# Ledger of designs, part 7: designed miniproteins, single chains, continued (3)

Each design is a single chain, and the fold is of that chain. pLDDT is the mean over its residues in the fold that is shown.

## One batch from the design tools (miniprotein)

Design m8210
Fold by ESMFold2-Fast:
Structure m8210 (fold): chain A 56 residues (1-56)
Amino acid sequence: GESAFLSRERQRLEASEAQDRADAEGVVRAMHGPVDPALVEKWADLLRDVRRASVK
């Protein structure tokens, strides 16, 4: 069975991914004007990688 810990981790990851996407969308809008979903996903991946590196 899935523990409360695993459910909380999923929620935290979802929130982090949503935040990364929102931040990426803001960056793409500022740099490129129109929001390109492909660019948003690339920036979201980069922000997620940076966050993962920052967590040690």
Scores: mean pLDDT 72

Design m8211
Fold by ESMFold2-Fast:
Structure m8211 (fold): chain A 97 residues (1-97)
Amino acid sequence: SAAAEREKRLQERKKQYIEQLKQEKFDELTKDASEEEKEVIRKAIEYLVQAEMTIESDKEKARELLKQAEELVKKIKDSPVGKKLQAEIERLKERLG
């Protein structure tokens, strides 16, 4: 059906959008980070972006993804990038209620 075809196109666009956000946030936030810190930041951003994309469809899953991101951010020392990621997590938590 036309609806099924639109859903497939939407899923492809979501994938491209997620990859773009990961790249943009990764490059911005990792300019001064060590290789070990970059891995933690990369994983935290993946969970953060997935949470943002799922807030409208599945709030419970979004809450779990945000909790995963918080645990990763805690592993980074109290750095500017860690503080910025924590602020984004808190903003998304407010959107969840």
Scores: mean pLDDT 76

Design m8212
Fold by ESMFold2-Fast:
Structure m8212 (fold): chain A 75 residues (1-75)
Amino acid sequence: KLEEIGKIRKETLEKMDEVQQRLEENRDKLSQDEINRISTLITTAYIERVINPEKGLKMAEAALRELDRAEEAAA
């Protein structure tokens, strides 16, 4: 279980880093509402990764999905 939790936390951080990088790259293409929504999901993932690692991962995954949708809409 401890090894599984470690893997989940690592995946959460990696996905958060990806979302943060892509938000920086696409800042001029995304609306403020989209940026705020995605940033809230990342913040929740960061908090939950320590207390509820599985929830943290789900929040990071949700942030990636929202970002993918926003980028597609902006293209």
Scores: mean pLDDT 81

Design m8213
Fold by ESMFold2-Fast:
Structure m8213 (fold): chain A 71 residues (1-71)
Amino acid sequence: SLEEKVGELVYKLESLRPYFYDKEAIDEGLKLVDEIIELLREHADSPEAQAMLDFAERIKKSLEELKKKLE
């Protein structure tokens, strides 16, 4: 299901969070967030999916800003 696929990606993203001082870990996190966004866009007609999409895009911006500070 969508929930199971998104949940697996979120679990992987959360497992990387302690390593978000490292550029490589942030790059992996950004790839996972992009995968979450793509899955949610396929189901963007539901309010729940739209709310999760907005949240995922906020996480992406935060990771991009964090990456800029490490460069």
Scores: mean pLDDT 80

Design m8214
Fold by ESMFold2-Fast:
Structure m8214 (fold): chain A 82 residues (1-82)
Amino acid sequence: MSSRRRQLTIENHIESLIKRIREIINTPGSYTPKSSLSKEQQQNIQYAADLVGVSVSKFYGLSEPQRQSIVSLTSDIKALEK
């Protein structure tokens, strides 16, 4: 892979991950009874909300698999921003 334009490549990849998070938020899925979110889950959800530019409340109605997907995507974004 070319090391040149790596920053542009990373930015494009982050944008793609943000678009995926938006798709998940806009796909309601199946609701399960909400147990209280852990602080770690809340931090990852807040980070995703800040990146997407939406309220964290948009994430409250998500299913457990959807939340896990968002946590994974935010972890990938954090890794790319290093």
Scores: mean pLDDT 68

Design m8215
Fold by ESMFold2-Fast:
Structure m8215 (fold): chain A 98 residues (1-98)
Amino acid sequence: SATEEAIKLGKKGKELGKQAREYGMKGIEYAEKGDSKKAIEYGKKGIELGYRGSKYGKEGFEKAETEEAKKVALEGMIEGGVGILTGAVALVVGKKAK
């Protein structure tokens, strides 16, 4: 059903957003150690995964027919957005560590 598809998309977005945050946090750790090249690489990967997570969450929200499905999709969008932000921080601090 559209509701089942919306929930699946939201969960996928949430998982990608979580991975994006992990990449961004690892990128920040590399920047703290002076490894600006890896900080930038991990930051870019965090942004990529977070964008994909947010996109899946948005698609799920558009397909959601129930409040429960909308909530799961919205969580995916938020987690994706947090992933983008964390990756962007890694990218910025990585560039400054040069």
Scores: mean pLDDT 88

Design m8216
Fold by ESMFold2-Fast:
Structure m8216 (fold): chain A 57 residues (1-57)
Amino acid sequence: SAEEARAAAEAALARARAALASAVGTSNIKTAQHEVDFVEAALASGDPEAMRAAGAG
């Protein structure tokens, strides 16, 4: 459902932000930032398919 997709994407955003915080000062910071940007864009779009894809990580 759209509600489940949103909840999964919100959980993925929390994990992505934690990963980004852990990547500060490392060569992985750009990859971690891209992951955060991807999940934030999916949530901002309101598209259940995009949110489901973001949450499936």
Scores: mean pLDDT 85

Design m8217
Fold by ESMFold2-Fast:
Structure m8217 (fold): chain A 77 residues (1-77)
Amino acid sequence: SMSLEKGVKLAELAIELARTYAKLLGEELEEGRRVEGDTVTYTARTSSIEVRAVVTPEKVEIEIVLDGKKTHIVLNF
């Protein structure tokens, strides 16, 4: 699905935020990916930042926790 491909790219961009932050702060980065049916969950975390992106054919939900502060973004297709 073209929508799923867009969702995966958006999730990869969100994870890249955590990777960039890890490099800037010299922190250890832990990444994960889980596939459950048509849902793909991406995770990336350091001591300072946690990113979770959930991709479905209809939307991407991105949660960012930075120094204990949470931001939640929903992008619909």
Scores: mean pLDDT 83

Design m8218
Fold by ESMFold2-Fast:
Structure m8218 (fold): chain A 81 residues (1-81)
Amino acid sequence: MKLTEEQLKRLIELAKEEAKLLGGELSDEEAEEVAKKIGEIYEKALAEVAAGGDVKEQNKKVGEEGYKLLEEAIEKKKKEE
């Protein structure tokens, strides 16, 4: 599964908003990188569900890994400032 253009745009906006809530700011390019990585995590989660994995467990994993990626991107930017 690949992110649609619409899904990618939504994830980019969400990444920017979440970054501001975490005390940081992401450029469009940085937010797109985070959004694409979240999409890859989601694709892996769907593959695990297709292999008999639990949907709720995979949804939790996607959320946790997504927030971790946002925190790492914000920390990296703060250290480079």
Scores: mean pLDDT 73

Design m8219
Fold by ESMFold2-Fast:
Structure m8219 (fold): chain A 76 residues (1-76)
Amino acid sequence: KKKEEAKQAEEAGKAYAEGLKKLAADNKEAVEEMDKMKELMQKGGEDVDNLEDYLKKAQEYLNKAYELIEAAQAAA
């Protein structure tokens, strides 16, 4: 069950990151942070014992991407 949950988290995280990449297509830095988030979600799905550490790191990259998107929207 834990392995299934980790796989679902990986897939959901990747889908979310791809959605944000489409919204931030003109912001290369935000896209790069989301790609790092996707990579960490994949590693979390493969290494369930360290899933919570990968989720925390993925959340940090997601927060950075969100800040970059907000800054770009405020500047426009």
Scores: mean pLDDT 70

Design m8220
Fold by ESMFold2-Fast:
Structure m8220 (fold): chain A 83 residues (1-83)
Amino acid sequence: SENEELLKITSEGFRLLSEGTGAYIELKIVSKDKEKIEEAERLLEEMSKYVAKGMKDPSKAKEYLEKAREYVEKIRKLAEEAK
């Protein structure tokens, strides 16, 4: 149903926001590099924009949430490289 599809989109969006935020927090724990932290903040902002786009346009949700996932992975990479 359409309601089940919207629930899946919302759940995925929330998961991506949680994962991206978690990676950012990990970066801040392991690094004092202001430049890397500022880069991760920009990546979080872009991720949040794509999550919002996916929630507003369910017909393009897959495309937008895939873009949001790419930003999550970039934040994770910054956190890993900072260790």
Scores: mean pLDDT 86

Design m8221
Fold by ESMFold2-Fast:
Structure m8221 (fold): chain A 68 residues (1-68)
Amino acid sequence: SSEVEKVLEETREKLKELLENNPDDSLGRAKIVLEGRIKVAKLVEKTDSDLSREEALKLYEEELKSLE
């Protein structure tokens, strides 16, 4: 959904900023990813989405994997 896409975009921007300023901050990266994942889970619970929570989280994780 567009709401999940918005969370992904926010996560992307935060990761880019972190990589530019602290490229070796693995804990900061993990925190940003986990925060995005929690937001996706909450959005799926809130909406009448045809996607299950697990399916939405898988799509989120696959999209993040494409960022490298």
Scores: mean pLDDT 70

Design m8222
Fold by ESMFold2-Fast:
Structure m8222 (fold): chain A 76 residues (1-76)
Amino acid sequence: MVQQLVQQGADLSTIQAAADRELDEAARLFEEGRRDEALRLSSEVYDALSQHYKSLGDDEKAKQYQQLSDQARQLA
């Protein structure tokens, strides 16, 4: 899970690769009509990315990913 990699202090490339895989799975769930599950997964991935960028001091990217997470959660 992306959140666990962020907590473990994994490098950005590892975190990004895991995020890309989980977002691909979310896209697949959406295509299968499992919209709520897809939006929940997307929200969790964006939350993890937001926390990662916040830990790096990149407040702008952290805010951007937090907004994406909030939007996905609102739509679920």
Scores: mean pLDDT 80

Design m8223
Fold by ESMFold2-Fast:
Structure m8223 (fold): chain A 95 residues (1-95)
Amino acid sequence: SFRDQAIQTLIDLINQIKDKIKAKDEDGLTKTLGDLYITSVDLYGIAGGRNDKELADLISTVDSLVTQAQQAYDDGDYDKALSLLNQAIDYLNSS
């Protein structure tokens, strides 16, 4: 389904973000966060056009968790950043 494809795309991007954090690749992290932002905006728009409120709410929750993870990373709390990203993946897998 479109929802399953959207979920898998978000999981793949979050896993890439985790990999960049683990690798201490700041340039790659900035790029992948940008890719997630663009993808989330596009998917949110499609969800709205399809009247898929559950997918729209899911994307909003994931974006909130990723934003919190970025703040934790910027604060030097890498364990918290990875934990929040894992929480986002778990939330997507439970959907």
Scores: mean pLDDT 88

Design m8224
Fold by ESMFold2-Fast:
Structure m8224 (fold): chain A 108 residues (1-108)
Amino acid sequence: AELSSLASEFRSLAVKAEEKGHKRLALFLDFVADVLEDPNSIKGRYPLIHLIADIAPEKTLEKAYETLFENPDGPDRDALLAAAYFVKNFSVDLAKNVLSRAKKVLGL
């Protein structure tokens, strides 16, 4: 399936991000793979991220998502808020946008 193929590519990019020392980006990319593999499990596996997605202001989540790719070594807060943004706005097109931006950060 397309989602399974995308998830595999995100797993590969997470490894590359970790190897380059971009630990927060690596965690975010691994989280995106978790969403793509089983979107219905996210509320149970990541209750804090799901709660943040429900209650945090949209502009706050979007800004953290943008900032994560500009500063891949930024604070845990930006990765957490970016994960919440991805859950709240989940679509295949958003996943493809994340993939493109991650490749650019990693020089791919």
Scores: mean pLDDT 86

Design m8225
Fold by ESMFold2-Fast:
Structure m8225 (fold): chain A 97 residues (1-97)
Amino acid sequence: SNEATAEALADILDRMEREGRPMSAQLPEPVTEEVLSLAMNLIYERYEGRRAVSLVARTDEAWELVLGPVEDGRLGPGMRALIRRDGTIESLGLVEL
């Protein structure tokens, strides 16, 4: 389901941020706009707004995003990630915004 895929995506993104290094993962299901939106909301809820996902770029093939801490309503230094519609996820490591 979209909810199950979103939960798995959120868990992968959380793990990638904790590792703080480039790494890859594969979801068993494709990623849709709905799945991505649900995963972004799950991360926000899990950390009571202290962490957020910002969408940097969108193409027909992938989404590029940053996951990081929120301080005074601003996204701080975080992890850059690429999510492909086929379910491939790549962390590019920590980045300054």
Scores: mean pLDDT 82

Design m8226
Fold by ESMFold2-Fast:
Structure m8226 (fold): chain A 134 residues (1-134)
Amino acid sequence: SVKEVAESYIEKIKQALLEGNFDEAKKIANEGIDEVSKLIEQKDSLTEEELRSILKFALIAYYLGKLVNDKELQEKAFNLIELVYKKEPNNKDIWIIGFYLSGSKAFEPFFDKKTVELIEEAERLYEEAQKRLA
């Protein structure tokens, strides 16, 4: 499932980051975005569980891109967020909840004291996705 694929890539990225292997983490993130995007395009709609797992993965990839100053990875991750918004534009509450939960849990080891800033950034990404699709 898309959920299982997204969660698999999250765990691989976390492992690479714990090992200090940022180049491997970037490679995994790029491969994961391409695979998850392809799977989403094959679906007419996403379940709540799939939506949350995909958004968690996209947010992890986006902030990895920020951490390593990789603008291409940031844009790829943002494009995945836009793709999800196109499939489920009416599920705004699930989107916001997914972003908050993803921000808090995904980056706790890196941004413990800046969790509020991470949540605010997730809200800005959601607003930007809405503007680009309007």
Scores: mean pLDDT 73

Design m8227
Fold by ESMFold2-Fast:
Structure m8227 (fold): chain A 94 residues (1-94)
Amino acid sequence: APKVAVAEVKDEETGEVARAVAEGTSKSSEDYSLTFETVKGQELREVPAVGGALASKIEVKPTTEKAVVTQHHVSGSSQAPQPNSVSVWMIKPK
């Protein structure tokens, strides 16, 4: 089943908060695209996953030329969660 994660991170260049949305598991970082939305003054937010996963996290590193997004799906007990999957996407800002 497709997996979706959303995160809001602070833009290091402008100091504004950006939102990233990632869908599914990419087999190639170049075959995946992300939509970025910038909202000033918001903090990084973790989106809980459904099913056997406890949480999904997206880590976004915006730069002048590109952004790198790493998606972590976590499952397990609340005391010892284990990584379910990791996917990495690279995009260029438009």
Scores: mean pLDDT 38

Design m8228
Fold by ESMFold2-Fast:
Structure m8228 (fold): chain A 63 residues (1-63)
Amino acid sequence: MVEEARELIEKAKEAYKQGNIVESSKLLTAAAIVAVGAMLEGADPEEVQRVLEEIHKLIKEID
């Protein structure tokens, strides 16, 4: 499940590189939702926190 969030982050990076800011933002939002869902299902909180920190960093870069 945390792996799904990481895959969405990578897709968001690719969309951003292509200049598709709207798609990148949607993918980052989906990644955050998936990461929170993974935590609720018993994923490692430290790994979830690292994923959320990466999403936050990318959102700041886009903004």
Scores: mean pLDDT 81

Design m8229
Fold by ESMFold2-Fast:
Structure m8229 (fold): chain A 100 residues (1-100)
Amino acid sequence: GAAAQEAVRKADEAVRAAYNALLTGSPEDVERAKKLAEEAIKKGDEAAKQGYTDVANEVRRAAESILKAAEYVEKGDFEKARQALDEAGREVIRAIRLAQ
């Protein structure tokens, strides 16, 4: 449904922003990725209220991985940030498949 697709779209946008933050290391790009991840959680919660709980759970997992990656970028641990983003990417793919 539309709510599930919106949640997935926001999670994908957040992952892309987080990869950009990994490349630039800039505080502004890190903050943008965090904001988009928080928005993805909100859209996921809306999807859950409409019965798309499985999609919401994968979107939340992806958002949590993005927030963790952002924290690693802030600490200069780019290898752990990359690993967290790769995990986030897998969670977004699972969410896309569940949203159909």
Scores: mean pLDDT 89

Design m8230
Fold by ESMFold2-Fast:
Structure m8230 (fold): chain A 105 residues (1-105)
Amino acid sequence: MKSIVELLQEINALLQEARENPEKRAELWERIIELFEQLAEQAGVSPEVREIVLAMLERHLEAIKAGKPLPKATPEEVAAYEELMTRAFKLALEEDPNVLDKLPA
């Protein structure tokens, strides 16, 4: 299993690749969803938070595959995503205080 730092680094790299290669966005988003599932498990968020975040990402993937604009996130989806990321970054900083130097933001 990848560490939280490794998961954050790989997610960031895939998001950058998706920005540079729009034609590969669907394939990259499928990999991003898998990494977010692992991130949620490692961060120890509640099953409800995990399900909200993963469902949001799946809706984005469906829109990408259909050539449609990404749907606007609901307030509940934003809150769940922020909780996951806050917890993940806190744990990453506890393991590696210099983790932000390894993530271009």
Scores: mean pLDDT 81

Design m8231
Fold by ESMFold2-Fast:
Structure m8231 (fold): chain A 71 residues (1-71)
Amino acid sequence: SALEERRLAAFEEAAAEVAATPVTMSAEEAKKKAEELGLKAEEARRRGDLETALELEREGFVYAALAARAA
């Protein structure tokens, strides 16, 4: 499906961005940002804004991965 294809592309882009990004924030700070973005993505999905939800999921993935690296 188009949504699944775009989601895979977004996560691939996020993975590349994480690999290139130095860990400069604390694990706790990155984790909180990931949680905040996850909640915003859920809210966007509830209102049917799948484009915004996908973008927020991508950003959340970046912060979650940075949190894991910073720990």
Scores: mean pLDDT 77

Design m8232
Fold by ESMFold2-Fast:
Structure m8232 (fold): chain A 72 residues (1-72)
Amino acid sequence: MEELTLKEELLLYSAIVNRMSKEEIREFGKKLGLSDEKIDRIIELVENMTIEEAQELLEKLGFKVSKEVLQR
């Protein structure tokens, strides 16, 4: 996996935790000042992840996430 910037990590975290749609991810990514290419990368990552892979990745990035938040 390519190294993510702090803004990309925040978008990834928010997308996973809040179960965001592609449109919601794009809107939030634009608000964070990310390029469309970076936003598309985050969308692809979110769509191809299992809940367990998402939790492990977020913990490696320094975010603490409970399974309850991911299972909504």
Scores: mean pLDDT 72

Design m8233
Fold by ESMFold2-Fast:
Structure m8233 (fold): chain A 80 residues (1-80)
Amino acid sequence: MDLPEEELRERIRELVEEAKKLMQTASPTAKSLLQSALSYAENLIKEAETASPRVRRALLERAADVLETAIKTAKELDSK
């Protein structure tokens, strides 16, 4: 029904998996960043479950953005 929400949920799942995989090989600094981002994203996802559909979509979009930023930063740190 809400294609953007389903797309966001799938993207978040992929981002969570990527972040967890990166943590297995990441530096201590990158691991800390990924852990913080995962915790914050999990809190946003939990809040989204009790929110209205429009607010839920916004919270899920925020969770995806947080994870994407953390993964990018961790990869930059991990590469050197």
Scores: mean pLDDT 80

Design m8234
Fold by ESMFold2-Fast:
Formats: sequence, structure tokens, C-alpha cells
Structure m8234 (fold): chain A 78 residues (1-78)
Amino acid sequence: KKEEEIKKLEDEANELRGKAFELDTQSALLYIQSVAARLGGDEATAERLDAQGDIYDRQSAEVRKKAEELEKKVEELK
């Protein structure tokens, strides 16, 4: 059934979009914490927070790309 396939892909794409948004939010919060740590003179903590933020940012980009691919498939099925 075409409707079931479309719904499944839309649900998956929406889940990935939500995950990407959460990862972007976590990356932004880690960046703010990194700036605060650096201002406080804790460069080691700032470097760790920056590294973790970079990981979340990269994961967000990968998840967004996957969501876009699923959204493209939904368009092709409609």
C-alpha cells in the first residue's frame, strides 16, 4: 500500500529532523559552555566542550542529510 510506505518514510524523516534539531541544540549549548569556561580561564574544559560540540554538529549534519533523502523519496512516491 502506497499510503503505508509514504507514512513510514514521513515518520522516519520527521524523527531524523527532530534528532538533528536536538543535536544542533546540544552543540550550541556546548559552544556557550565552552565560551564560559574559556572566559573563566579553564582552557582544558573549553577544548573538551568544543570537541564534543563538533561531534554533535557533524552528527546533526549526517542525520539531516538522511532526513532529506527520505523526504525526497516521499516526493517521488506522491
Scores: mean pLDDT 84

Design m8235
Fold by ESMFold2-Fast:
Structure m8235 (fold): chain A 107 residues (1-107)
Amino acid sequence: SDSLKQDVMQMVALLEIGRARAEGASVDEALAKGEEAASKVAKELEKGADLKEKIKEVLKRWEEMSEEEKEAAIEVLSKVTGASKEKVREYLESLYESLKEGLEALE
């Protein structure tokens, strides 16, 4: 569904933001890299890439993400949105759960 595609794109952006920040990128550079990664996945999905396989990939990447990378993504999103880190963490958990439920619905 379009909603699941958007959830995949959001998760890919957050994975890339966390990675880039942990590697020393600025907030603006990390945001740009996240947008680029999300755009790339959007184009792949438009070309007929398997949504189920993309969901599996992003869930695995999130599970393998270090605490430093996760906290970096939370800090960037908190700064950009003005939401507390706690509220951002709850949002990321909700996004992860939505993707897991979406994967089950595609099986």
Scores: mean pLDDT 86

Design m8236
Fold by ESMFold2-Fast:
Structure m8236 (fold): chain A 89 residues (1-89)
Amino acid sequence: DPEKVNQAMYDVVKENKEEVLKMAEDLKDVNPIASRELELAVSYAEAGDKTSAGYYAGIGLGLAMGSGGSRPESAAIAQKMIDEAMEKV
């Protein structure tokens, strides 16, 4: 159910806003798309737009996981956040 996935991603981002923004900054030079998507996820979460927040969180965290070769700590945190969200679905 996409609505449950978006809700779970929104909840994780809203709970971890500072960590998500720190991850976005860490990725800025190595994966600027991931950085932008994570910043959008936080912005939409703060606006209460669960659908957009969930969508951008899914993309941004997925791309951050793929950045493990350059940013292993951010990749590990992104994996943890995705796992936490998926436990709720």
Scores: mean pLDDT 86

Design m8237
Fold by ESMFold2-Fast:
Structure m8237 (fold): chain A 87 residues (1-87)
Amino acid sequence: MTVLTAVGTGATAEEAANDALTNLLARHGPEILDRRGTLTITVEDAATGATRTATGSGTGSEAWLQALAGLDLAAPATRATVTFTLD
């Protein structure tokens, strides 16, 4: 099992998640978006300090879009962690 991970920062869940994806792609290359697996976005809530998690599966692109749909993108955040577990 191969696990790829990156972290990002931002004032909103959208900004932090996008920064984390940018860092993941910078480290591992954009071709990972064509690979199949499970992608988890974990966001640290700036208001409560609680962690929120959303998950998608399929190609990296499909999994990313599914995980984003599970998040309140406008919610205040400090950081996000994106983890892509390859099949």
Scores: mean pLDDT 85

Design m8238
Fold by ESMFold2-Fast:
Structure m8238 (fold): chain A 80 residues (1-80)
Amino acid sequence: GEEELRRELEEAIEEARRLAREILEVDPDVTRGIGIVLRAIGVIEDAELLARQGRLEEALELARELVRELRRELERIRAE
């Protein structure tokens, strides 16, 4: 239902914010880290806009894709 989708969206957005913060903390390339955070903020704003439009499933898919991308970026940075 809608409440479950909203909860999952809130969890995905919180995870994306956590990952973006972690990337900024661990990335030795400060400019790259800042760029990743700014991109994440933009995608989160887009997901929140979709949710306000009642497009919760699309918002959740967007937020989950951001989480996957940020996890891949963090793994890449940590492998340096």
Scores: mean pLDDT 88

Design m8239
Fold by ESMFold2-Fast:
Structure m8239 (fold): chain A 89 residues (1-89)
Amino acid sequence: SEEIRKEKIEKYGEKTYELMEEALRLARPVFDYLVAHPDDDALHAAIAEAAAEPEKKALEYLKQGKYEEAAKELLEGVKAARKVVEAHL
């Protein structure tokens, strides 16, 4: 895992790696909740809607090779999805 961390930092930059690590940490409870509620179509739709704009921006930045900006947008998408899940608790 340390070797993978070093490789990712060399390829994408340390700040990008830190943003991705934070996004993954925040995404875990959202993923776990979605898996526990597979038939909650309203929740799935609300999460998709909340994440739509950040996801679109992240993909556009990725196409431009702007990894740090893409990671920031991914993190914003995850934060938006988490807010939706927290409102359903």
Scores: mean pLDDT 82

Design m8240
Fold by ESMFold2-Fast:
Structure m8240 (fold): chain A 91 residues (1-91)
Amino acid sequence: MEKARELFEEALRLLLEERAKRATGLSPEELAAEVERALAEIPAIAEETVEALSKSDKEAIIEEIEEELAKETDPARRELLRLVLEGVKAI
C-alpha cells in the first residue's frame, strides 16, 4: 500500500507539472499559487485514492471522483480532483 501511494503521488506530481507547462490565461504568480496548493494536497488525496482503489473497482472510483467534481465549488480543489481523475484513468 505505501509503495502504491508513493507511486501515485509521483504520477500526480508529473501530471501537474505537465499541465502547468500547458497552462494559459494565468499570470506566472497565479499559476505558481495554484501549483503550490495542488502540491500541498497531493499526499492526502493520493492516500485516500489508493485506499479506495484497494477496496473498489476502478470504474466505481472514477464515478465517485466525477460526482465530487460536480459538487466542488472551490476552483483549486476542482483542478486537483481533475488531476486525480486523470491519474486514476491512467492506471
Scores: mean pLDDT 74

Design m8241
Fold by ESMFold2-Fast:
Structure m8241 (fold): chain A 130 residues (1-130)
Amino acid sequence: MLDELVELAREAVRLSKELLQALKDGASPSEIAELARKLADTARRLAELLRRLGWEESAELAERTAELAEQAARYAEQGDIKKAKRLAGEANRLLLEALSLTVQWAERHYRDSAPEAVEELRRVLKEHSE
């Protein structure tokens, strides 16, 4: 359960960083759109898992991250890289908020039963913040 959450969170952070780096490096619109769609798909899977765990607030933020990432992909495909960059930045901020809440809830409910998974989630949050 928490191991799946850790893996989805890690994948979302990796994709968010790759998307922002691709935008900074002037990657092609198709590459930006592909990364943004992968982020949207991963964020939706994260939201579904969080919702199954009953963590509605984190799930809502993850779902909004997915929506913004999908909009970023569409604007990138249209050649509007400026809008894609803004939306990707907003998606990154919401993902950070979703992960921060997820770490707080994991610490409250699973610190004693799954301390290693809680620590891994905390590491994912630190990696996103850097």
Scores: mean pLDDT 86

Design m8242
Fold by ESMFold2-Fast:
Structure m8242 (fold): chain A 70 residues (1-70)
Amino acid sequence: GKAKVVVKIETGGKTPEEAAQAARDMGAEVTAKLQEAVEKLQRETGIPKEKIGYEGSYEGSTAILTVYEL
């Protein structure tokens, strides 16, 4: 299957909506975690940045970032 990296970030929000807002407010930290996940996927697979996608979801207080091969 296509390669992927999953990153979980504790936001301190109590609901998915609060977690989403907290993740936006954390901007630089979320961006740094995304960059780390992209670099990890590139190191492990050799795929270029242009072929890497990402998506976000929220579960309670946790933001879930999935970085994957397109």
Scores: mean pLDDT 76

Design m8243
Fold by ESMFold2-Fast:
Structure m8243 (fold): chain A 57 residues (1-57)
Amino acid sequence: AAAVEAARARIATLSPELGAHAERVMDFVLEELKDDPQAAASGIQHVVDAAARADAR
C-alpha cells in the first residue's frame, strides 16, 4: 500500500543505523497487524516519525 512505500522512502533518507532499525521494526509491525491495515499504517507512520526525529539530533 502507499503508506508502506512512503515509509520506505523516508527510511532511505535516514542514517544507515537508524534506517536498518526502523526497517526491522516496520517489518514486525506489518507482520503483527497484517489483518488490520489501518493500525498497521498508523504504526508504520509512528516508527518512521520516531526514527526521523532521532536522526535529526
Scores: mean pLDDT 77

